# Designed miniproteins, single chains: the designs that were tried, part 41

Each design is a single chain, and the fold is of that chain. pLDDT is the mean over its residues in the fold that is shown.

## One batch from the design tools (miniprotein)

Design m1485
Fold by ESMFold2-Fast:
Structure m1485 (fold): chain A 54 residues (1-54)
Amino acid sequence: MELSPLAREAIRFLEEELKATLEDVRAGNQEVQDAIVRRFGDEAYRELVRHLLE
């Protein structure tokens, strides 16, 4: 699974700093989405969602 460095940092931030899971991203958790978008931008969040639906 090939993610950009930015998307990989977003996953690390999600798991280590937000203490959330990729399941929260898949479920469309607004708080998690907002946190990732604010730190990494819309494109990083969209890349994560596309990767999870693979």
Scores: mean pLDDT 76

Design m1486
Fold by ESMFold2-Fast:
Structure m1486 (fold): chain A 70 residues (1-70)
Amino acid sequence: MAEALEELERMVAQIPAAREALDAKGASEEERAKFDELVALLERALRLAREGRYEEALEELRRLALELER
C-alpha cells in the first residue's frame, strides 16, 4: 500500500494550490475555516498511512470525501 501513501502525500502537496484557488474565487472566511478542517483530516489520514494503518487512513479519506460533497 505504498501507492496509497504516495497519493496522500501528493494530495497534501496540492493543499497550497487549492488554498490559492479558494482565495482566487473569493471564498469567505467561513469557507476557508471549513477548508482548514478538511486539511486537518487529510493530514491525519497521511499520519495514519505512514504508521501502516491504511484501513483507518482510508476511512478518514472517506469522511473527507463525504464532507466535500456537502
Scores: mean pLDDT 75

Design m1487
Fold by ESMFold2-Fast:
Structure m1487 (fold): chain A 65 residues (1-65)
Amino acid sequence: MTEELEVSVKAEDEELEKELRKKLETLVKKGDFETAENFAKEAEKRLKEAGLKVEVKVEKVAKAP
């Protein structure tokens, strides 16, 4: 429960990028890694299917001693 997750979102539309980042950060703050990872995969998949260039990632950065 002391793990931190880092989100990385890149999209051509700055507003879309901001929205996706905010959503993922909210999920990560709740400690729902599985939900955050699933959302990231679904969002990237759907947006790519719509012809958009996007990258959505969630990475583990926990190093709290």
Scores: mean pLDDT 73

Design m1488
Fold by ESMFold2-Fast:
Structure m1488 (fold): chain A 107 residues (1-107)
Amino acid sequence: AAREAAHELGRRVAALMREAGARTLLVAVTDEHLDPAVLERTIAEAAAELERAIAEVGAAATHLVLAAAPSDPGHVAVAERIAAALDERMAARGVARLRVTLVAPEA
């Protein structure tokens, strides 16, 4: 229930950001992301999507939403790792601040 609630809230937040005109990428954290190889692929794929979005609409109109359940061990830490890695990758491309929302609701 808590994981489903976090992911559902993440989807709703992403939908609101898109309705407001932001190009929005949602990453919903799962147990698969506790695997370093899966985490690395997720970060690489998310970076490519964010680079495309920023090229099309600009950094100010691009938003990353991360959804993680605090009750699931390691999920919030994984979301924070994804945010930090993507912020670093975007900074290397001249984006001083990536717009990120972490959705981590208490169940």
Scores: mean pLDDT 85

Design m1489
Fold by ESMFold2-Fast:
Structure m1489 (fold): chain A 66 residues (1-66)
Amino acid sequence: MVEEEADRILEEAHRRVTEALKNGDEEKANQAILEAARRLMDLGVPLDEASRRVAEVYRQAKAEAA
């Protein structure tokens, strides 16, 4: 199911981004976000929706890493 796979991708991205931000590695955090967006688009998620969902993951991870 697209929703289940998308949730898995976003969960992996959230974990990777949070770890990278806790270590001060913003470049790795950005790469994880870009990879997640590409994977969502490969599943057929529209660009606008994929962008909004990964941006939300980044915001949440940044708050948790602070």
Scores: mean pLDDT 82

Design m1490
Fold by ESMFold2-Fast:
Structure m1490 (fold): chain A 80 residues (1-80)
Amino acid sequence: SPIDELVEILGEFIKNYRAGDVKGLQKSYNEFVDLAEKSGILTEEQTHAIVQQVRDMLDAGTPEEEVLAAARAQIEAAAA
């Protein structure tokens, strides 16, 4: 499922973000954008909004499970 793949990539993005792994963060960001574009599930605007929300939630100290749940809900809403 492209939705499950997008959420999996966001899980890697979160791990890289918390680790301060700049290279891994850029790689996972590019993988997320590429899959979003190729799958057609998210518009460019929606893709940027989801990544920004993930960053904002992580900066606020939100647990990974809550961040991923919020992102999944937004992706599923966009896919419907």
Scores: mean pLDDT 88

Design m1491
Fold by ESMFold2-Fast:
Structure m1491 (fold): chain A 99 residues (1-99)
Amino acid sequence: MEEIVRDLRRSAEEDEAKAQQYLKEGNKKEAAGWYSRAGFDYLMLGEYEKAAEYFDKALELDPDHPGAAIIAGWASVAYRLAGDTEKAERYDKLAEEKR
């Protein structure tokens, strides 16, 4: 299990780096995709605040993403687990609107 967690953390950091690189290149849609991957990786690692921040960035960079409803749903989960109930409720509503 520790090996899987270590590999997942490396994957999260690599996905972060790719998101930042695409953003630097002006490719917001690709950056959004990589931020959502990093967010999910951090959610699996139990780093809920980081996960929530990256889901926020993904939705800001590409609000019309085909997976926006799913990303908003994961953001709600991440914020709730981080203790931010107000943001969790906001993202629950956004997920319903984007479905």
Scores: mean pLDDT 82

Design m1492
Fold by ESMFold2-Fast:
Structure m1492 (fold): chain A 64 residues (1-64)
Amino acid sequence: MNEEAREALDREVQATLDLIKATLGLMDAQRKGDEEAVTKYQAERDRFSARGNEAAAELAKALA
């Protein structure tokens, strides 16, 4: 595996893990009725989803 593909894969994996953590935090906040935490975790999910999509596109390009 080349360096570029490895770095892109690492970024995709990290973004995916961060997205899962944010989703779990969102679910917990919703159960507790913490509207401020819900808003923060929704924003985090959007941010990590975007990063994951960028990393996935970069990985696909590096492997082509």
Scores: mean pLDDT 83

Design m1493
Fold by ESMFold2-Fast:
Structure m1493 (fold): chain A 76 residues (1-76)
Amino acid sequence: SEEKKAEALKQALKGLTALGNGDYDTAVSYFQKAAELAKDVPEAKKLFEEAITAAQNGDVDKAIELASKALQALFA
């Protein structure tokens, strides 16, 4: 469980980095990995899935907000 959370954090941080570089498709891929690793924490998984949708729409600010909320839920 803790190992999966640590890996989800790592994937989410890679997604945020890609998003900052304008690599939306790469960000989506990393957030998808984070969501799968967060599947045992339903609220975190949902927020990562919402971050994926925001990233697909190029809504960088919303994607950052949602991914950050997902990480907060994951480690709550």
Scores: mean pLDDT 88

Design m1495
Fold by ESMFold2-Fast:
Structure m1495 (fold): chain A 56 residues (1-56)
Amino acid sequence: EAGKKALVDLAEKVSPELGERVKKLIDQGKLSEAGRLLVEAGITVEELVKAYEKYK
């Protein structure tokens, strides 16, 4: 799904390891944990919202 790919792509811009972790969390249905991890890694709330809009 486009939103899942957008979140993983954001994480991969930080590091491949973060991309793998975010992908695992999304596969487990832990979207809120994935979003928190991205924000902690320096992804802005604005970038996160844009990714969620693609998911909706």
Scores: mean pLDDT 75

Design m1496
Fold by ESMFold2-Fast:
Structure m1496 (fold): chain A 115 residues (1-115)
Amino acid sequence: SYLEKGNELFKQGKLEEAKEYYEKAIKEDPNNAEAWNNLGVVLYYLGKLEEAKEYYEKAIELDPNNAEAWYNLGLVLEDLGKTEEAKEYFAKAKELDPNLPIISTEALTILFKER
């Protein structure tokens, strides 16, 4: 599938090619929340923060239980300087998937309070 080919290219660091295949996956199935989230990840690594934000928001709209999309939106908000809003999104991601490799509330407190 286009999604699988995009994932393979992303693992190889071929970001522009991965983007092309994720765009094809979305065109074939606009309701594929994973394809929207994965395209957002590519855009984030390409430094296109506002576009990445929009794509993660679309992934959450299609699948509100996609913990990875909530976490990724938190990361992009933090990079945009919206640190307090980002904490709320990280908390939501943790609530949806406690096993997702995200920073705990304690680790976030240590990082942001300069202990």
Scores: mean pLDDT 80

Design m1497
Fold by ESMFold2-Fast:
Structure m1497 (fold): chain A 66 residues (1-66)
Amino acid sequence: MEEVQLTVDLGAEKITDEEAKELARAAINGLDPNKKISKVTVRQVGISEEDAKRAEKALNEEAKKA
């Protein structure tokens, strides 16, 4: 089984955790269901390192549930 890294682009503006979860679910739904997601990476411009890590944590939790 191959593992796939999922990247979610949150855009230039800071978004809510709810919006981040919706984007993560949309991205996951586009993935091949036979592949395991090994890592979720958040790509967002204009946020701090701490905010980026917080968003990545939230998205990784959603990836585990999907």
Scores: mean pLDDT 58

Design m1498
Fold by ESMFold2-Fast:
Parts: structure tokens; C-alpha cells; sequence
Structure m1498 (fold): chain A 63 residues (1-63)
């Protein structure tokens, strides 16, 4: 169960990174938020914090 949620977080993070590289910062923030949620549900607090910080940076770029 937890490993599947962690995989989901990794995929969302990859999609967020791709969107960020394409200048789609609002979309990147949404994917990073999804990754943070998946990591938290998996019990991976460190990965969740990293994804949340990336979401905040993408949100700043979107403005």
C-alpha cells in the first residue's frame, strides 16, 4: 500500500518537473501538491516536504 502511494508521488513529481521546465508553473504547482499528498499518505515526510517546497516555488513563478 505505502509503496504504491510513494510511486504515485514520484510520478506526480516527474509531471510537475516537466510542467515547470515547459513554463507551465500553475500546472507544475498542482502536480507537486499531488506528489506531497501522496508522499504524506505513504509516510514519507521528507519527500512530502520537498514536493511542497517545489509547489510553493512553482506558485511564486506562476504569479
Amino acid sequence: MAERLRRQGELSKELGEKAYEEGKYELAAKYYRGAAEAYRLAGDEEAAKEAEEKAKEAEKKAK
Scores: mean pLDDT 81

Design m1499
Fold by ESMFold2-Fast:
Structure m1499 (fold): chain A 78 residues (1-78)
Amino acid sequence: LEELAREVERLLEEAKRAAEAGDLEAARRHLREAEELAIAALPELFSHLSEEELAELRERVREHAAGLIAAMEAAAKA
């Protein structure tokens, strides 16, 4: 789990650098990869939650990632 958290942080940092460089395609790919890893870690991090509750968290993670991607694209168009 700790290694997955570290990998997610690394991908988020790479996404940030790509966005700062104007490479929105790379930033989007790194954010999606971080999202996938974060979702994979949810059952280990929240082993006390039901499958229904885990499904809710997966959707929230996806919505948050989609929001970040949309914000980056909007900033690039501004």
Scores: mean pLDDT 74

Design m1500
Fold by ESMFold2-Fast:
Structure m1500 (fold): chain A 60 residues (1-60)
Amino acid sequence: MTPEEAKKRAEDALKAAEALGTPQAEKAKIYAERGLEYAEKGDAEKAVELVKQAGKLLGS
């Protein structure tokens, strides 16, 4: 996953988590927000890891 892909996935995960409003989604939101921040900083590998964790909580 590239930094651009990580950004897009983090945004998608964040929007999905906000829409769901479940406890699982709240945790996914935290991971997605952190992933987006790392992607913006250019730390692609950490961003990808966090986005994957958010994805597991939301979509598995």
Scores: mean pLDDT 76

Design m1501
Fold by ESMFold2-Fast:
Structure m1501 (fold): chain A 58 residues (1-58)
Amino acid sequence: SLFEEAVKAAQELLDAGKTPEEAIDELVKRFGLTREQALEAVTEAIKKKKGKDDPTIA
């Protein structure tokens, strides 16, 4: 799905050293997501990297 592709792209952007804000902006630009949807995808990517929820992001 588009969302799964966005999560994968967010993981790749974060792995490349991009900030969460830069990843959100790139997802909005590349996939036509709303900022809210892009934030959700970045949040999911961060969860996969950290293995734990951040109260600010969750």
Scores: mean pLDDT 76

Design m1502
Fold by ESMFold2-Fast:
Structure m1502 (fold): chain A 80 residues (1-80)
Amino acid sequence: SPEDDARVAEFRRRMEEIKERIEKENQDLSPEERATLFLQEVAKLVQEELARTSDPALKERILAEAVRIVNEFMEREAEK
């Protein structure tokens, strides 16, 4: 649905904002420390989104998007 698509897009934008902030504002931390902070913030965001979502299909889409972005972040940090 358009509402579900909008929610997934919003979640993606929030994930990307966290990623960019952690990458740019914590340059003095190690890659492992940045990864830990990112995973903590992502876990909170995912918990909040899943708590307000009753549709199992939408939950699956949110989780799939979270896994994709987390994998991209972890792969990028491992290259540093």
Scores: mean pLDDT 82

Design m1503
Fold by ESMFold2-Fast:
Structure m1503 (fold): chain A 65 residues (1-65)
Amino acid sequence: DEIKKKAIEVLEKIGKKYGIEAIEELLEIEDEEELKKKIRELLKDEKVSDEVLEEIAKELLKLQN
């Protein structure tokens, strides 16, 4: 839950900084590794752990269903 909570906080930060269209773009990516790469590019100046990054990708993939 703590990692999941942090993942949601980071997604909210992306939405605030880049707009909802950035979140929609991430939801179009079906490959986990490609999704993680795109998230890392958006957060290049943010110190986000690999565990949180992986959880963000998993949560976005779940939303695609």
Scores: mean pLDDT 77

Design m1504
Fold by ESMFold2-Fast:
Structure m1504 (fold): chain A 70 residues (1-70)
Amino acid sequence: SHAAALAALAEKAQKLIEEAKEAGYSQEQINKVLAAAQAAMGAALADPSSLPAEEAKLEKLYEEVKKEAA
């Protein structure tokens, strides 16, 4: 179940990056999402109990990128 939760977070991170590309965000905005996704995955791998908090952080950063792009 923990491995499945990590896989779900990884898929979500990749989907956000793909959505940013499809939405026409700048390379700098895409790189910001990439860095946040990498950080979230690293933290979740180190501490499985942080998964919900790391997912929330990634979502908040993506929300910020959306506001900057609008």
Scores: mean pLDDT 80

Design m1505
Fold by ESMFold2-Fast:
Structure m1505 (fold): chain A 73 residues (1-73)
Amino acid sequence: MEEEIEKVREELNRAVKEANALLDAAGHTPVADVNRHIGLVLRAVGSIEEGNVEEAKRDIEELLAHARRTAAA
């Protein structure tokens, strides 16, 4: 379990870096989308703190999907 939590924490760190790079490249991200991004990061952190690996992985997927969609818009 701890080893799985460590891996998902590393996945979140990589996802946050990717998402931040995508939003930075967009240059004109609306405040509402920035706030949603922050909320998704906090949600994933919460899932990790609760030890819910499956939920954390889902939260990470949503985080990346949101960033990719926002950058493409």
Scores: mean pLDDT 80

Design m1506
Fold by ESMFold2-Fast:
Structure m1506 (fold): chain A 118 residues (1-118)
Amino acid sequence: MLEEAARALTEALLLLARKTVEALRRREPDASEEEIYERAVRLMRESFPGFSKAAEYAVKAVFAEERGDFEKAEEYRKKALEEVLKAVEELVRRGVDVSELTEGARAALDAEARAAAR
């Protein structure tokens, strides 16, 4: 189902956005929060050109959560899901098989869950 695929992809994008922000902060400890945000958005959009709007919202959700603004973080997560759903629907309309992409997303989430349990 498209909604299940969109949810898995959104969770994977949120996970990668968090890891990207963390990696940038570790590599550039003197960079401002604004610089880290701009670089994270750019990297995520370049990595997922078909999901660029969703990737931007994923980064916004990470920064909102880090500020303790959980209401705003939830709004951005919902917007990311909406943009992923639109992108998946467009790919399916063009005859693209999204099953491999969703399987990859689930594998990444399962690997993270396994790492967190150790």
Scores: mean pLDDT 80

Design m1507
Fold by ESMFold2-Fast:
Structure m1507 (fold): chain A 105 residues (1-105)
Amino acid sequence: MKEELRKKGEELYQKGVEAFNARKLDEAIKYFEEAVQYFEEAGDKLGLARAYLGLGIVYAYKGDFQKAAESFKKAIELAEEVGTDEGRALALSARNIAKIFNLEI
């Protein structure tokens, strides 16, 4: 069950990335929010961190800097909790992107 939830989260995350690349910001938010729910149920902290990073980026592009900052903070917290090289790279990416948008995190 958790493996199936994780895979569904990954599918929704990928759809969010595709929507963002197509500049369909509201669709991207919807997919990333759905990915958050599946990764939470799966207990996949790294997937959850990636989904929050996606939300942060999309909200920043949409001009919702408050939601962007909250999403980046959550991505960093989760990625640092994972304690892997991938988690550290994700946290660094989130911090660098937040700096580009001049966000307080």
Scores: mean pLDDT 89

Design m1508
Fold by ESMFold2-Fast:
Structure m1508 (fold): chain A 85 residues (1-85)
Amino acid sequence: PTDEEVKEELEKLKEVFRQVLPPDRAKELEMSIDAALNMYKEGKISVEDLKAFLKVLGLRAKETLDPESAAQLQAAIDEVLAKLE
């Protein structure tokens, strides 16, 4: 994928965080996404590293959120992962 496509998909994921999560939690996860995107743009991590980060993010959400919110967040992460092939 292009850097622009990666950015667009991560921006969509951040919108889902804002809709599904409490504001403080959404902000924390958005900052984590922004940090990972910046590392990717700087060439410090690969697309595969970024995908691994997103998988870990989904796993942590499943452990800390209610099942419904975790399922919505995981579905959004899965969509992003599918487009980052």
Scores: mean pLDDT 81

Design m1509
Fold by ESMFold2-Fast:
Structure m1509 (fold): chain A 66 residues (1-66)
Amino acid sequence: MVLKVELTGPVTAQIGTVLRLIGEPFVEVEPLGENVYKVTVTGSKEEAEALKEELKSLPHVKVEEL
C-alpha cells in the first residue's frame, strides 16, 4: 500500500508523526515536499490498513491512498 501523508499543525506534532512512521517495521518514508510524505507499507494488507486508519484518526494529519 502507498499513502500520501500531509502533516499540518504544530512542529512538535509533525516531528512525533514522522518519528512514529520511521520507527514502524516494513514502512518506507520518502519526502515529496514540505510536510508531505510518501509512505510505502510493505507488511501485510491488514497491517497497512491498520496504519492508514491510525493516521486518519490523528489530528492535523491528512492521508490519501495513492
Scores: mean pLDDT 79

Design m1510
Fold by ESMFold2-Fast:
Structure m1510 (fold): chain A 70 residues (1-70)
Amino acid sequence: MEEARKLAEEAKKEVERIAEEGKKSGKIEEAAKEAVELAGKAAKKLAEMGAPNDVVNELVAALAEALDKL
């Protein structure tokens, strides 16, 4: 669980950072694509690690919030 939780936390922070930078730079489309791709890769890794749905759902919620900021 520790590895999965850390991966999810790091992915959430990175997704939020990507969205903030995308909005500041005006590269909204590129930022959205990068955030979705990063979150997708992290979610796949979490599933392979047997992470509980709550951990995956937190990452998905963070992605949705980040995309809303774009």
Scores: mean pLDDT 81

Design m1511
Fold by ESMFold2-Fast:
Structure m1511 (fold): chain A 69 residues (1-69)
Amino acid sequence: SAVLRQLRRQLEETLEEAKKAGAPEELIERLESMVQTLRTLEDKVLSQDELDAIQSRADELIAEAKKVL
């Protein structure tokens, strides 16, 4: 899915920013875990509800990361 690849790219960029900023290890691990989850889902067909749920979780995690940057 192009949507999932784009979302993974955004999370990877956020992860690199968090690492450079010295964010807590727990937050870095959560970002890394989400990136891996998206990698495993990229080749799968997902419903719109499943895509919306993943997008929501990713957006919340990115927002948390931005608060500590």
Scores: mean pLDDT 82

Design m1512
Fold by ESMFold2-Fast:
Structure m1512 (fold): chain A 68 residues (1-68)
Amino acid sequence: SMALYEEALELIEEAEKLLETDPEKALELLQRAGDLGVRLAIEGHLEWAEEIGKRVKPVMERLKEILE
């Protein structure tokens, strides 16, 4: 669903904004975006799932640096 893809992108954008002020919330949002990516892949939307993964990865790595 296009709506799930758009929701995942909005969650990633919000997580990026919260990295320094609320890293726990940023993690929750990234996990939700990842879950939507997995769901899209299962539903056959592989290109959308790949784009979500590409966007989640750098934000998650930055979050790990903040939390570690």
Scores: mean pLDDT 86

Design m1513
Fold by ESMFold2-Fast:
Structure m1513 (fold): chain A 119 residues (1-119)
Amino acid sequence: EKEKEVIDKINELIDQGRLDEALVLATKAAEEGVLSIDQVAEIAYRIAEKLGLLSPELKARIDELAEQFKKENIKMTPLQLLLAALRRLTVEEAKQIKVTGFVVEDGIRLIELEMPAPP
């Protein structure tokens, strides 16, 4: 019930091109455990599509990471999942992503980002 209302609102914001608001709401919902990893992946997919970033490769990478996180019972936000897929990170590297801000205009630009250390 609460899950459906939150998902419907996120989808409405995405459809309206209000991607900043959609990402903020989706992040809070994921952190609160309202969203499943499958729903997190779907939101990441839809945001990538709206940004013109969606490719078959990116979708496959999002799906692969989401399945691994689901198997390991790892919480992930749509923005963390999308960034991990875009940067082709491993599951272990993706777990270390912290996002503190973002701007959406020509694609997702992070205002502030903490990334895993290079190997």
Scores: mean pLDDT 72

Design m1514
Fold by ESMFold2-Fast:
Structure m1514 (fold): chain A 56 residues (1-56)
Amino acid sequence: SRALLERVAEHDMGLSRAELDALLADPSDENLARVAARHGVSPAALRSLIEALRAA
């Protein structure tokens, strides 16, 4: 579910709503790497989450 994936992004990965919305608008490798590094998460894990959210 989209709501569950949004919860993972915000609560488990520590993304703000603004960061999540920005990544959904522009999921470039550069933006994913920057946000992933800021929050100490894997860029691959963040990419998978964003792709799942865009497909939901």
Scores: mean pLDDT 83

Design m1515
Fold by ESMFold2-Fast:
Structure m1515 (fold): chain A 90 residues (1-90)
Amino acid sequence: SNINEKAMEETAKKALEAMKAAYEAGSAAGAAAAGIAAIGAGVAASLTGDAEEARIAGEGAEATAEASGGEEAGKAAREAGEAAERAAEE
């Protein structure tokens, strides 16, 4: 399978945490952006199976999340990308 189960699981956890944190901060738009970006990073990592490609996808997700939901959303996307990168390296 081209889907990395560990990368997907870690991405889902980070996406949920990011969405909750952004929503509690009063940013529903930021929560949506953080969740989408984190899921995207994890999917990219799972499909490529390549840590470097996962890292690049995570950096793109971070920039997109920051533009939409601010610093907290960007950090959440970055953490999701880093988790996916680590999973892909295994």
Scores: mean pLDDT 62

Design m1516
Fold by ESMFold2-Fast:
Parts: structure tokens; C-alpha cells; sequence
Structure m1516 (fold): chain A 87 residues (1-87)
């Protein structure tokens, strides 16, 4: 399912690369802000997520669909890993 979600994200992001990159950078900033008040284990995952979101934004700006898909899959994996710590 990560591959399917990543492909869908890549398709949508490349329709508006500038808007998508802006949203990704905002999400990265939010993840870093959340990390400041999170427990250490969750904070580490949130900081990794923020870094991957910035890498994804750069790939979107370059229009590199293959890189966007790969990085989107990593972002989805980190989001799921973070969510699992809440249950």
C-alpha cells in the first residue's frame, strides 16, 4: 500500500509542484515543532520525518517523479511508525 499511496502522492504533487513543496516544508516545520514537546523516542521519529519531508519537497521542485515516489514512501513509513507509538 505504501507504493500505491506514494504513486498517488507523486501524481498529485507534480500537478502543482510549487504548492506541494510549500505544503511539505510547512509539514516539516510542524513535525519539528511537535518534536520539541514529544517523548525522546517520538521526537527522534518526528525529526527524521521532518528531514524526509524537506528532501521530498526538493524532489518535487526538481520534478523528479521517481525520487518523489521513493521519498513519499519513506515519509509514509515514518508516519505509520510514529502513529504506532501512540497505541
Amino acid sequence: MEEELAERFAERALEDPEGAARELREAAEEAERAAETAPPEVAELLRRLAEKLRELAEAVERGDREEVRRLAAEVLRLQHETAQLEV
Scores: mean pLDDT 81

Design m1517
Fold by ESMFold2-Fast:
Structure m1517 (fold): chain A 74 residues (1-74)
Amino acid sequence: QAALDHLEKALKYAEEGNVEEAIRHARTALNLAASDPSVPKEAIEYAQKGLDALREGNVEEAIENFKKAIEALK
């Protein structure tokens, strides 16, 4: 699952404090999810909230939203 792999990487980089790489992987995951009709809308919404939180410097909120996005994909 390409979108799941990139969300897991976004979570890992966010937990490591590597915000730039976390943003890159979150953007890639959202782009892949947009082209995959099997991805639940809820997962896309949580991934978007995580990306927005990273851009605002709210790393803890981003981590929580990426975890929820990953759970929605399982």
Scores: mean pLDDT 85

Design m1518
Fold by ESMFold2-Fast:
Structure m1518 (fold): chain A 80 residues (1-80)
Amino acid sequence: MEKAEELVKKAEEAKSQGNYREAGDYFYEAGVAYLLKGQYDKAIEYFRKAAEYFRKAGDEEGSKLAETGAITAENIKKIK
């Protein structure tokens, strides 16, 4: 229910505070929100950011999930 832009803002705030897992969670939610809007390039960008911050937090499962999200968005974008 939150706008993708608001989720990105929350992720940037969490990142600035060193809360990398929370930043990963918000970037992941932003990726999903952009994907559902058909904004595939933004979805890929935020899924990749989520993967990076999950990795910084030591959350390997979150990182893999976010990487899968980015690959899914790339594959959907290629279908014409």
Scores: mean pLDDT 85

Design m1519
Fold by ESMFold2-Fast:
Structure m1519 (fold): chain A 70 residues (1-70)
Amino acid sequence: GDAEIKRLKEEIERFKKELEELKEELERLKRELEENPDDLELVQRYTATALRVIGLEFEIEILEKKIKEM
């Protein structure tokens, strides 16, 4: 019921906050890579951050779809 929808919305809000923080980090890493394109450690950090962003966007989409189907 309504309590389940509230919990799902709270989880979505937590994921959206994490997503915003990761997107900010991704933009910082992108700028650093533009200055140091051969830095393999930066490439790895950028890739890992980008994958987590994709993962969180999918998780949010799944939860939002679940709420719509309730």
Scores: mean pLDDT 85

Design m1520
Fold by ESMFold2-Fast:
Structure m1520 (fold): chain A 102 residues (1-102)
Amino acid sequence: SSMQQQKLDIMNEIRDVIDNAMANGDFEKGKKEIKKLLAKLKELGVPQDLIDELEAAADKVLEAGKNRDPSSAPVLNEAWRALLDKLLKIAGVSSDTVPLPT
């Protein structure tokens, strides 16, 4: 759906914002832009718990970039994979018709 595509586009834009902040050192700007993008995801129906997880993961990556700690990158990647998996399930089937694998 167009809503699914919008969610994926916003997630890609969050990644671009993080990459730009790492490249340019504009961590405060990156953090601000991420919050705006997370607000858009919430408007598209992404649960608050996932928004909070993404914000925390993004903040960890930005702080690690500022302090030159690359160990936080796996945390963001794990949060990205978890959100993508959940978004694919929501977009593929309605919440009322999602069967669990036997």
Scores: mean pLDDT 69

